# Designed miniproteins, single chains, part 102

Each design is a single chain, and the fold is of that chain. pLDDT is the mean over its residues in the fold that is shown.

## One batch from the design tools (miniprotein)

Design m3536
Fold by ESMFold2-Fast:
Structure m3536 (fold): chain A 108 residues (1-108)
Amino acid sequence: EEVERLLEEARRKVREAISLAVGLALNGVGMEASLRFNPKNGQKEAQNNYESAEKSYKALQREIAEGRRLAEQVIRLDERGREVLEKLDEVEKFAEEMKKKVDAIMAA
């Protein structure tokens, strides 16, 4: 069952991308909290969270690209690959919104 193996690999890439997107959102919350509530080291903590967010965003883009490649292979054999592509698109959009927020926090 080659198609089931490829589908499971593609779904794993969706789960990895979701985990990275959640981490990116948490980095944004950490930046805001550090800047608002830590008068001594808030700027340094925010910078560290921002650098972590940038690294996670790059990793997320790689996971999405690989997930799309796998899902496109599945679609040629099984329509369920289309659901994976739709989920990757949703995660990418959410991650872009979160990246825009962390960029805006750092620019302020």
Scores: mean pLDDT 87

Design m3537
Fold by ESMFold2-Fast:
Structure m3537 (fold): chain A 79 residues (1-79)
Amino acid sequence: MREEYLERMRALAPGLVAALREAAKTDPFIAWLLEQVEAGRLDEAAEAISARLGVPREVALNGLRALALALELAREAAA
């Protein structure tokens, strides 16, 4: 399960990150979220998402952890 998840994330991560970086050019909130995740400030980003979207902080934090993993895998693929 975990290995299958990492394999899928490794295949999809570069495209997902590229799409998010394009969206960040026109959406200041997405740009800010990417900066927080890249800086390791997941708690601050989760708090903002929870407040803005009305989702539980735990759900927001799990989503940001997945995004952080995608950013890391995309960075590793580029290196």
Scores: mean pLDDT 77

Design m3538
Fold by ESMFold2-Fast:
Structure m3538 (fold): chain A 85 residues (1-85)
Amino acid sequence: LLERLNEAIDRRDEALKAGDLDAFAEALREALRVVEELVRKGLLSEEAYRDMLKRQIKGLETLLKKQPSPKLQALIDELEEKLAK
């Protein structure tokens, strides 16, 4: 799981550097699926997961200010839905 998470994060960061928002979104979703699996297996706390979601949302909001994009807004909305209970 940790190795798969690191690979997903690397792909996310590479996609962001390349300006490929579709690849960035796919890699971010994959990383979040791995994190959710870690929470289900008791290897990561739910509090840590919520903190990760909040940090990702803030990062995406910062990117949105620099490059307005419906794709970035959709990702923010998606993560906010995951954070809402």
Scores: mean pLDDT 80

Design m3539
Fold by ESMFold2-Fast:
Structure m3539 (fold): chain A 70 residues (1-70)
Amino acid sequence: SAAASRAHLEKAIEAIRAGDYETAERHAVLAVLEGANAAAVAYMNQAGRALRQGDTEAAIAHLRQAIEAL
């Protein structure tokens, strides 16, 4: 559901802020399994790229865009 996907993306943002990228990745996967739409998934992929580049602020911004797209 969109509500379940949103809850997981919010937990992913909290995990990124805490520096727990393993927990953030787990919640991102759960958001997809709960039915995040194509637009939300595109923003989640941008967040993953930002994290790999060390840009945590951009990653959080993209996850917020994913939540807005749900």
Scores: mean pLDDT 87

Design m3540
Fold by ESMFold2-Fast:
Structure m3540 (fold): chain A 82 residues (1-82)
Amino acid sequence: SLLEEAAKHFLEAAKALEEGNIEEAVKHFKEGVYNYLLSEGYSEEEAKKLGEQAGKLVRELSKTEEGRQRLAEALREDAALL
């Protein structure tokens, strides 16, 4: 399902953040957001656009080790709710 795919991508993003792999984390986070928004009834175009914006925010937050750890924790919690 779209929610299962979103959860998998959020967990992969969290793991990548914990490993310091920012590019992999951004990639998985965008895919997770995309699948989540499609499950909520957003169009593919809107889901992709919002995913790109979310990816930019994740990149900014990931500039510090503290930001990466807190974001990884949040993504693991979000994935558990899907």
Scores: mean pLDDT 88

Design m3541
Fold by ESMFold2-Fast:
Structure m3541 (fold): chain A 91 residues (1-91)
Amino acid sequence: SLDEALAESAREAERAIDELYARKEEIAASSESEQAAVLSAMELYVAIQRAAGRLDAAARGYRKLAEIAELLGDEELAAYYRERAEKLEAE
């Protein structure tokens, strides 16, 4: 079914989040444009989790985004991602 295909695509997107998160120190050492591109890609991968109803996976993704934002020195962005994770965890 399309729902099953979406769920499998969401699992693949979560693996992509994990791969990027594993490179968080490398991301912190990269250019601002590369950092922005990675964060944007990860936000899209998290949106796929939400669309697939995978709220726990989406919350994990936001927690990883928050940690990367902290490494980049963006406290406001880190707080934003933490709040989004907490709201999903409260559902």
Scores: mean pLDDT 89

Design m3542
Fold by ESMFold2-Fast:
Structure m3542 (fold): chain A 82 residues (1-82)
Amino acid sequence: SAEELRRALEEGEELLRRIEELLRRLEERIRAGELSREQAREVVLLGAEATLLGLGLKYMPERAEELLERAREVLERLEELA
């Protein structure tokens, strides 16, 4: 329903805000030399994926459920690196 879609988009916005905060913290750790090159590459790839997920939620809202599951996975992987 349109209401279910609205709730999914609201949840996506919240997940993306949390991802942005973790990416900011991880960027600081990368600049401080606290992450390995492999960990830094993982952060770069996860950040790129988060950007595309945000665009997907905006331009492909019919896929919101699938995009939300991907966003949760990105969040969990970033939390492991923080």
Scores: mean pLDDT 87

Design m3543
Fold by ESMFold2-Fast:
Structure m3543 (fold): chain A 92 residues (1-92)
Amino acid sequence: DEEERRELERRQRAIDEAVRKLEEMGKYELAELVREAQRQTVEILELSKTDPAAAEQRLRELEAQIEEKAKEIRENEEEEVQEIAIPALQAA
């Protein structure tokens, strides 16, 4: 509803800003990961209209992939990059 829509709009704006910042920092691979996660979320949302059970399963798989990528980012990237990339991936 209205509250859910406002949260989705806020997340979309935050994701767009994070992608821009990551690209400015030369972190093009991380920017692409965020964009890919966002594309997968859109596909899952479309699937949920016809098959909610399959959508839930795919969402769990995406969440697991995001957790793995967040761990890699925490191990390999500077704190500033972590603060931008990890929330963006989780919001996507």
Scores: mean pLDDT 79

Design m3544
Fold by ESMFold2-Fast:
Structure m3544 (fold): chain A 71 residues (1-71)
Amino acid sequence: MASTLAEDLYRRHLAGTLGADGAGGIGPDVRGRAPEEIRRMLREGGELPSYRDRLSEDERGLVASYLSTLR
């Protein structure tokens, strides 16, 4: 399922920075943010490193949707 794929992508690429649950670790807490905001952060960086070279547009969308559902 798409959510399982999104979890795997998150674990591989972002969990080292944000922690396993998206609570921020050494970066911002991204849980419950709007999916469009998270997608922008993953695309452009700023608060996070840019993931444009690590994740496709579809993969960034899946991760953003997954993280937006966490609380």
Scores: mean pLDDT 66

Design m3545
Fold by ESMFold2-Fast:
Parts: C-alpha cells; sequence; structure tokens
Structure m3545 (fold): chain A 94 residues (1-94)
C-alpha cells in the first residue's frame, strides 16, 4: 500500500508542474493516475489512514473540477491538499 500512495504523490507533483506550465492534458493524465492509485490503496486501507486517502481522492476530484472551470489557483490548492492527505496516510502506515 505505501508504494501506491508514494506513486500517487509523485503523479500529483507531476500534475502540479504540468498545470503551472499550462500542459492541461499531461495534468489531467496525472490526476487520473493518482485517482487509480488511490482506489487501489483504498481496497486495503483501514481506519484513520483510509480517511486520509478518501480526503485526498476528494481533493483530486475537486482539483479536476477546478481545471474544467479554468480556476488554476483553486486547482493548485486542491493538489496541495491531496498531497498533504496522502502524506498523512503514509505516516499512519509506517
Amino acid sequence: MKRYLEQAIEALKEAKEALEKGDYERSIRNFRAALHLADIALEKADGEARKYVEQARNAIEKSLEAVEKGDREKALKYIDEAIKNFEKALELME
């Protein structure tokens, strides 16, 4: 599980860089990769760690919605919230 969350964080960092450079296609692909990795992690995550993965997944969905609306600043904020929640889940899995 820890490896999937680490890969999800990396995908979100790549999505953030892509979004900052205006590469929306690359950003969206990395958001979808992070969502898929979060879904895999949720199949085995329990307790407090599961709550943080669910919160991170929600933040990614909100970030995608912000991208679709052209709200780049809000999208970047939600990426940072998603990364923070995945990092919290990782701390509980160590």
Scores: mean pLDDT 85

Design m3546
Fold by ESMFold2-Fast:
Structure m3546 (fold): chain A 85 residues (1-85)
Amino acid sequence: SELAEVLRRLGEELDKASQLTPKEAKQRAIDSLRRGVEEARKLGHDELAKQLEEAIEKVQSMPDEYGRGAAAGLGGALKAAADSL
């Protein structure tokens, strides 16, 4: 499904972001999640878009040092969700 493809791609982008420096990982995770929100809304998945926006707010509020962990955790969760569809 298109939703599974969006989630898998977003999860892969977040996994790649987790390999960067903590500050860069945080910024790349936010940028990837913002693109995910746009794609989810385009496909009519408003609830997913809202969940991704909430994830953006959480990542933005955390110290830069947690950027890698946040990217890795979110990446894993989104890939697992895609594989379940």
Scores: mean pLDDT 86

Design m3547
Fold by ESMFold2-Fast:
Structure m3547 (fold): chain A 100 residues (1-100)
Amino acid sequence: SVEDIKHDVKVLLDLFIEALKAYKAPPELLKEVEAERDETIKKLNAAKSEEEVLEIFREFLKKVKAIIEKYKDKLSEEQLKVAEEILEELEKFLEELESR
């Protein structure tokens, strides 16, 4: 259902933020990602179809990639690798949801 997919995406957004905190991402990067998460949650709450939810999730991932690229010089090699691996897993999850 639309509500189930909204719930799943919101949980993934929260888990992503918690992962960034656990791996000690720079505070400035965290604030920008948290702001994009909050905006994305507002859009998800307004979404009326599974297609809209997936488009909102895709745009979130695109914006987060841009934020990571913007701050890459402030990330250690380990932090950058972890962020890239998490984003790859989220993109695979998006592809799986789109194949339903």
Scores: mean pLDDT 85

Design m3548
Fold by ESMFold2-Fast:
Structure m3548 (fold): chain A 69 residues (1-69)
Amino acid sequence: GRAEAAGRALAYAILENRESVTDEDIRKAVEDLIKELGKEEGQRAVDYTAEILEKEGHKELAERVREAA
């Protein structure tokens, strides 16, 4: 669905840039997802992003994403 596709795209963008991504970058990306998808679907996308980051071994990045939501 839209939420899963958007959440996955954000997860891999964060992973690709993991050494340079800032909390402000994550917050802006989360806000952009909520704006684009709406609050409910945007939150689902953020949850999918965090789950993918955690599964890929980046629990700290997953927590930063959850905190930004």
Scores: mean pLDDT 85

Design m3549
Fold by ESMFold2-Fast:
Structure m3549 (fold): chain A 106 residues (1-106)
Amino acid sequence: MAAVREAEAALLRALATGGSAAELQAALDALQAARGESGPVTVTRVARDDGVLTLEAEAEGNAAMDRLAGFLEGLRTVAAAGRAVDIETEDGVSLRADAVTFRLTT
């Protein structure tokens, strides 16, 4: 859906420009709303160090974590379309219990 792609692009822009945890939570909520889905995902940490952004988010249960894996694949698709950002998980799309870590290289 075009609305989902726009929301993904907005989230990537917020990540690349140094958005706060609250700003990233709002962008993630907008993405979930654009998908017409409800799954509790909470941004728990945002840290920037030497041009690298680390985003941690918690999801409730395996279904929400599977949705985060799909979201990450969508973000990589948007990045491949000429965004100045690369996104990697710590171990690919492997998720920690109740948590997902994104590593953003700017």
Scores: mean pLDDT 56

Design m3550
Fold by ESMFold2-Fast:
Structure m3550 (fold): chain A 82 residues (1-82)
Amino acid sequence: METEEEIELIRKGVSIGEALRRIMARVYKARGKDELAEKILKLEEGDVMEVLFLPGLLRAEGKPEEEIERELEEKIDKFVKK
């Protein structure tokens, strides 16, 4: 199922940050963005949290979903230094 693997990792003592990183990567891979998903898996836990909150902040600013997605991808690229 969609989150079974990540839930199992949490049960085994994997950090919440690592579980969130894997969930985000899975979501983007399911959307056909395999390269972005690989970059997410390379993020540090602190960077994952910033990336997780970014869409919510941009929505609060009234940004359209297309612009939010673009800024999210740019932020991930900056953290991965590609």
Scores: mean pLDDT 69

Design m3551
Fold by ESMFold2-Fast:
Structure m3551 (fold): chain A 109 residues (1-109)
Amino acid sequence: SAARERALAHADEVLALADELLAAGELLPEIAEAVRAVAEAIRLAAERGVEGRPEVLALLKKASDKLEKAMREHGLSEADVERAIAPLRPLLEEALRAAREAVAADAAA
């Protein structure tokens, strides 16, 4: 599926950019780990559809737990987190859009 290929490609772009921002000191390790977990969840949803749901939910919970830890330990607000991930947001939105299309196509088959 073209949608599946786009979802995987955009998820890989998110992972690459998160690593670059982390290396540049522009992203906290816990936020980078949360972003990686979201990208992995997107990849898994695109690859396995509804069959991957339990693992997708586990990755999303891991992301949520990592963000909560970062906010608590570094005194960050939700606005601070949104600002930190702003460069990643367009790629995350495209990856999620493509993954939704891939899952819908799989469910319709």
Scores: mean pLDDT 85

Design m3552
Fold by ESMFold2-Fast:
Structure m3552 (fold): chain A 88 residues (1-88)
Amino acid sequence: MNEEYIREKAEEIIKEMGLDESLLKGVEDSILMILLEKWLKKNNLKPEDLPESMEEVKEKILKESTKEEIEEAAEELREAIERERARE
C-alpha cells in the first residue's frame, strides 16, 4: 500500500541519514510534497488548481503514485537533506 511504502522510505531515510525518529512524520510529509509537485507537473495543473483540503490531495497522490515515483521522491529528499548538511 502506497502510504505504508512512503513510511518505509521515510524510516529508511531517518536510519541512513542519522535523523531523530521524532522527525519521521516530517520526512513522510516532505515525500508527499515532492510527489505532489511531480503529480501537478504530470497532470499539467497549477498549485492554484488544488482543492483546499490537503487530505483530498493526499488521497489523490496515494492513489495515483507508483512505487517508482515514491522511491524517486525519497531520493530527491535525501539529496536535499545532504545539500543542507553540506552548508553547515
Scores: mean pLDDT 75

Design m3553
Fold by ESMFold2-Fast:
Parts: structure tokens; C-alpha cells; sequence
Structure m3553 (fold): chain A 82 residues (1-82)
């Protein structure tokens, strides 16, 4: 089973706040491989700062968030999709 190593979590969170669309797409897709709910939540909070780029990364984010487990993740996704 493919899982993102914990040592990559800080870089993932930083990349989810990037102004570079290609970096954001890759980071959004990598959320699928993060089992830590707190890391996914923090990543989504960084993405909200880049809401202006959401239309360009929506498919990557949908892939990354295919397995949602927490109400906080669902709430943040609803904010992003507005």
C-alpha cells in the first residue's frame, strides 16, 4: 500500500500553500497517501489560502481526498468548493 513518509509531511503542507499550480496539483494528489488526519486538515487549511487556484487543481484535490474520514476535512472541502 502506497503511503507518504512522515518526513515528507512538512514539505507537503508547505507545497499546499504554493502559488505554483503544478506544485499545488502534485501536493493535492499526495493527500491521498497521507493517513494522518491532522496533516490532511492542516494541508487543506493551506489550500484555502490558494482558493483562487482551486479551479485549476480541482481534479487533483478530488483524487487526493477520495478517502475522507473526518468532519473537519469535509467542512474544509466544502469551503474550498464554494
Amino acid sequence: MLKLPEEEYPALIENLGSEDVEVLKRAAMDLRYVEDIEVRVEGLRQLIKRRDLLPQIQSALDFGMTTLTSPEELTLLEELKK
Scores: mean pLDDT 77

Design m3554
Fold by ESMFold2-Fast:
Structure m3554 (fold): chain A 58 residues (1-58)
Amino acid sequence: MLDEQLQQFEDIAERSSLHVFYTAASIHITALEIEGASPEVIEKIKEYVEKLIAEKEA
């Protein structure tokens, strides 16, 4: 579910460097797209990942 995916990205962000998080998030998003996740779900995940990246850069 979307909320579970967002929580996983948050956990990875807390435990990883910015570069590692960016790489892991990109791989996971690509996997979800290949598995046929809806474009709307992918867009919400991308928005959340960008927010987490901004927080790590601050």
Scores: mean pLDDT 76

Design m3555
Fold by ESMFold2-Fast:
Structure m3555 (fold): chain A 67 residues (1-67)
Amino acid sequence: SKVIDRLAAKLGIPKEEARKFGEEVAKLALEGRGQEARELTLKFAEKYGISPEEAERLGVAGVIEFT
């Protein structure tokens, strides 16, 4: 959680929301649902006003931590 927590703090996102996002991306990736993981990532970026690349870094951190 240290990587997700640090990225969340840098991006001004609540830690609990970033962790839940990372867990959901990890779940979708584990299920082979890469397109849905991408769509979730783009929606998360829009919701918090961050770039798709920044949201993708959070998603990757989630996959590493939760899978």
Scores: mean pLDDT 84

Design m3556
Fold by ESMFold2-Fast:
Structure m3556 (fold): chain A 55 residues (1-55)
Amino acid sequence: VTDEEIEKAPKGATLYGGHIEVEHVKLADKKGIKKLEATGSITDEAKKLMETLGI
């Protein structure tokens, strides 16, 4: 997923992305994204943050 995709998504959206990092999770939370799902790779830190934020 890209920062641009997250910023343009509506609040409450679910986004799918090939690579997810901590920065993507933080931006998604800030923008009110309901769920992020990695279709490829995710960093351990990003995964933990997603679980903490309920995304």
Scores: mean pLDDT 77

Design m3557
Fold by ESMFold2-Fast:
Structure m3557 (fold): chain A 73 residues (1-73)
Amino acid sequence: MTRRTEGTLHLGGSTTVRVEREVRLGDGTWELTHARVEVLENGELVGSWEGPAGEFLRLLGKLVHEAEEARAA
């Protein structure tokens, strides 16, 4: 069994992130298998990424850290 879910994250101001993720049920456990991320600024697409879930989580951590550093400056 495989499911796709969608969500939107507001990162403050006019920045939003659209997230589509795929999860698979294997041996009674849900596994995050694939994700797609679109970053929008004032409704305009400024970045996108798609790939395996592990790489997606790493990318999100990096982007959040960079955004926090920029805000702290």
Scores: mean pLDDT 68

Design m3558
Fold by ESMFold2-Fast:
Structure m3558 (fold): chain A 95 residues (1-95)
Amino acid sequence: MEDVKKIAEAFAEYVRASRAGDQEAALKAFTELANILIKSGWINNLQELFDFFTKVDLKASTLPPRKVTDEDLEAVKNKEELIEVLAKLYRYLNP
């Protein structure tokens, strides 16, 4: 639950840094994001990590850009809902 906000923050930094072409900041944010996902138990290994981001990217392509709220983050109960909220965040940050 608390980890969802940290995941969203690290993901937002990764998206912003990637869009700015800042590879060092992007790698740092991605490393932090991966560590949070693994340590919190949302993801168990590297293969699940790649599958997770593939699903986020696919879901993002189907969504209109919408602002992600604290209530959206607090509503996340499972991996599918986490993927959806990160997909919304990606679309909002990548208009």
Scores: mean pLDDT 79

Design m3559
Fold by ESMFold2-Fast:
Structure m3559 (fold): chain A 80 residues (1-80)
Amino acid sequence: SMDEIRQEIAKLVNELVKETSKLSDEEKDHLLSMADRILKETDEQRAQQLIQAMIDMLRQMLGDDPFAQEKIKKMEELLK
């Protein structure tokens, strides 16, 4: 369900932010705020759009980081 996808995306973003040394504290705060917005979004279409925006942002910021690539791949698989 979309609720399970939103919960898993928020979990993966929190794990990524905790484990990465590539992001500033401000960038980490921004990503965590966006994950919280995804978690609270009850409209399925808006949630999907926010999740896609999160994935795109993470690819732009961390696309060359192997740890980030693994987490991003898991997020993409959830949207299939």
Scores: mean pLDDT 83

Design m3560
Fold by ESMFold2-Fast:
Structure m3560 (fold): chain A 93 residues (1-93)
Amino acid sequence: SKEEIEEEAREFLAELLRSLGRDDAAERVKTSDVSEAGRMLLEAAREAGLDPLNLASLQALVAVLEEKIRNPDMSEEEIQQLGAQRFQELLAG
């Protein structure tokens, strides 16, 4: 369901935040929407000194999660294609 997808996305983003040492932000993600959680993750990644390639990967991941929540009927293939396209766009910009 949409609620299950949103819950899984929030848990995943929280785990990434914990991996960057942001346990407080990870707890806030539980009550945030996915867009806000994604914003917190990208800020934490920049502060942690992630290189542009890894930062672009995270930006593409957040965009894919947001799109899957908006369109839960998307296939795994469509999700992978969207992620690849967003990643390429971010590297070009």
Scores: mean pLDDT 78

Design m3561
Fold by ESMFold2-Fast:
Structure m3561 (fold): chain A 57 residues (1-57)
Amino acid sequence: MSPVDVAVRNGEEAAKQGDVFATLTIADALKKKGHTKDAERLYKLAKEAGASEEQLK
């Protein structure tokens, strides 16, 4: 299992628990490292969990 897979799973679990801040933090880290598709997936999950439009930009 790659470090990226671990980060994505942690972000998904955070969103499931309603920890939008943790999910966004992980998504931002993935985007900064070039894992844009994984980051976009986590941004979508954060939005579904209640993140504001401003938090997704």
Scores: mean pLDDT 77

Design m3562
Fold by ESMFold2-Fast:
Structure m3562 (fold): chain A 75 residues (1-75)
Amino acid sequence: EEKAIETIKAIADALKGVALSPEAQRAVLRAVKAVMDGNYDEAIQILRDAAERLKDNPAEVEALRKAMEIVEQAK
């Protein structure tokens, strides 16, 4: 789906240059898979939960929040 591909590209651009922990990386990969499967609400939940867990790293939280907003705009 064209919309899913554009959403994934936007997420990749939002995360460009951000050093992500393995936990943040796993959350992003799960969210991307959910977007590919058409499950945008699941992707948003995955990113939101990850941001809550990683709140001690402001750069990661900001990147995850931006990715979440991109997914919200796409659905």
Scores: mean pLDDT 81

Design m3563
Fold by ESMFold2-Fast:
Formats: structure tokens, sequence, C-alpha cells
Structure m3563 (fold): chain A 63 residues (1-63)
């Protein structure tokens, strides 16, 4: 669930998102945008982090 994923660090959540994006046939553009944003020095906002967790949970359910 997205709530369980929010217990991960940003680095762990991003690493999981990158792995699932590689396994997905058509990763969401929004997911790729959030992963790219997370590579910047400024950490993701709480809203962006929640959205990333939601997208990761959705991909986990589809794979």
Amino acid sequence: SAAALLKLSQEELVALAQELSRQSKNPPEELEGLIAKAQLPEPLSPAERRRLAELVAELQAEL
C-alpha cells in the first residue's frame, strides 16, 4: 500500500520506483518526472512524496 511505502526513506522509495519503472512495459510519465525531480539536491515535497508512493503502489499491483 502507499501508506507502507511512505515509511521508506526517499532514497529507498526512489530506488524501488526506478526498479519498477525498468520492469514496466509503459511506465507512467508522471512517475519518471518524479524520479528525475528526486535526483535534484532539494528533497521532494510531502505531496510529491505521497504521489510517488501512490504511483509505486499502483505499479506493484500491476506487476
Scores: mean pLDDT 82

Design m3564
Fold by ESMFold2-Fast:
Structure m3564 (fold): chain A 70 residues (1-70)
Amino acid sequence: SIQLKQVAVLLHEQYGLSQQQVADLLGVSVSTVSNAIKESQGGITISQQEAAKILGMTEEELEKKAKELS
C-alpha cells in the first residue's frame, strides 16, 4: 500500500525510528520499510494525524508507541 509506505517514511524520518523499529511497529519486513524510504527519497508526504488514521489508532497512541521505541 502506498499509504503504508508513507507511514514508514514518517516514522523513520520524523520520529527517528530505525528501519527495524518501523518494521516491528507496522508488522512488515525491514525490506518493505527500506524500499519505502528509498522510493520516497526520505520525503515525508503525510501528517502524523493521517498516519495514525491509516494505522487505525489515535495520534496520541502512535506518538506514544514511537517514543517508547526511540
Scores: mean pLDDT 80

Design m3565
Fold by ESMFold2-Fast:
Structure m3565 (fold): chain A 89 residues (1-89)
Amino acid sequence: MEKKKRREAVLKGIRIGSEAWKEAKEKYKDDLEKMYEEALKKVEEEVEKIEDEEEKEIVLKMAKDVIESFVNMEKAIKRIENGEPAKVF
């Protein structure tokens, strides 16, 4: 895969992951496990539309990494709201 196409695949994965998380969060709000499952399902549906196998792998990895980052942020927010001190990650 060419460097430019690889970069485009990374950006596509970030967009897909971010969009999937937004939709999952709107649907389930306070259920973090259901948000995670819904977001992963949406990512898999979008990734199945990709015909190039190398692009598919990059997009899937980046989308999953984005979703995991959002899950970790939501866990951190809940800990802080419950009176736990903010952690430097």
Scores: mean pLDDT 81

Design m3566
Fold by ESMFold2-Fast:
Structure m3566 (fold): chain A 80 residues (1-80)
Amino acid sequence: SDDAKRAELLAELEKKIKELEEIKKTLTPEQQKLVDDAIATLKETIALIKDPSTSVEEAEEIAKRVLELADELLEKIKKL
């Protein structure tokens, strides 16, 4: 169902926020700012997905894009 798919996407985004908040504790102030910006984007994405005017297909595309950007940030931080 569409509701089940939205719930799955929301759970993935919330899990990513928790991962970013945990790693933030070990980072420099400059890296913490990048993580804070990513968390803010994830929270805005959650709000968009919770909006019933956002289609499930659009929600999946937005969530995928934002999660990919967050994962790219995590990989860049690990290499610093």
Scores: mean pLDDT 86

Design m3567
Fold by ESMFold2-Fast:
Structure m3567 (fold): chain A 86 residues (1-86)
Amino acid sequence: SAADTQAYKDQINKGSDEAIAQLQKLKAQSTPEVGKLYDKAIDILKQTKDDANKATTVSDLKSILQKGTGEAEKYAGQALELEKQA
């Protein structure tokens, strides 16, 4: 339903905002080089949020979320591994 789609969008918006805030905190504590990887993850989450707000079905929302979170996790994971090596 439209209500179910909107509820799922609200959850994606909330989760994305929380993840972005956490990545911004990690970036503030990192080197400039590592910070670029956090910026990449933040930009991906912002794009995922924008794409989710344009979606009209729960199926599209699930696909957008899975792709966006997967790509963001890749860059955030690379940043965390570089910090462990420092």
Scores: mean pLDDT 87

Design m3568
Fold by ESMFold2-Fast:
Structure m3568 (fold): chain A 84 residues (1-84)
Amino acid sequence: FEELKKEIVEAVLNGDVERAIELFRKLAETATVEQLTEALKELNKAEEQSNLSPEDKRRLAIAMTAEMLRAMADELEASGLIRS
């Protein structure tokens, strides 16, 4: 988790949105909703420090939100709060 989170932050700071999205998707495959929420907070701070264009920032936010929603759905199902 920490290693992938660090790589995602570095990708954002370097302006590599495609790599950041790819790594975040990989993180979302194994991370809990709580871990993804923490990663989102750090990534939002990195975006503020980055030179990413507004469009790239929006694209990253959309991709991260989509992965978060998927993780939330999976965790809620596994926890018994919802059923498929």
Scores: mean pLDDT 75

Design m3569
Fold by ESMFold2-Fast:
Structure m3569 (fold): chain A 69 residues (1-69)
Amino acid sequence: MPSREQLERIMEVIAEVIKEKGANTPVQEVIERLSKISKDDAEFAEELSKETKTANELLAKVMRIYRSL
């Protein structure tokens, strides 16, 4: 089970990517940025990204998990 702190870190990185490159940025760019910061966070986000195309879609998935904690 992901921790609240892990989800907050991932959401922060996604928000920065959206701010810099836009909501429709490919999810792969989020994964690449996360991989430079935390391998564990990148691996978790990559598993969630298998059915998502954009940074905004990944953010929505992470936020739903966070709100369910």
Scores: mean pLDDT 83

Design m3570
Fold by ESMFold2-Fast:
Structure m3570 (fold): chain A 62 residues (1-62)
Amino acid sequence: ASGTVTAVPDEPLFGEAAAKLTGLPAEQVGAVVGLDARHVLVGLKGTQSLRLVAVGGTVTAG
């Protein structure tokens, strides 16, 4: 889904947004920790890697 999050991020909805931003399947997103409405930490399933992802209404990976 495309869209923006304007309130405190909910984990299930943010999982989809994080998957689009990171280019990973949502199933590979093991944990999502909201820092604010525009930033989350994404833990990858099967690894101990964490990624900081900016969610501001764009779906472009950088």
Scores: mean pLDDT 51

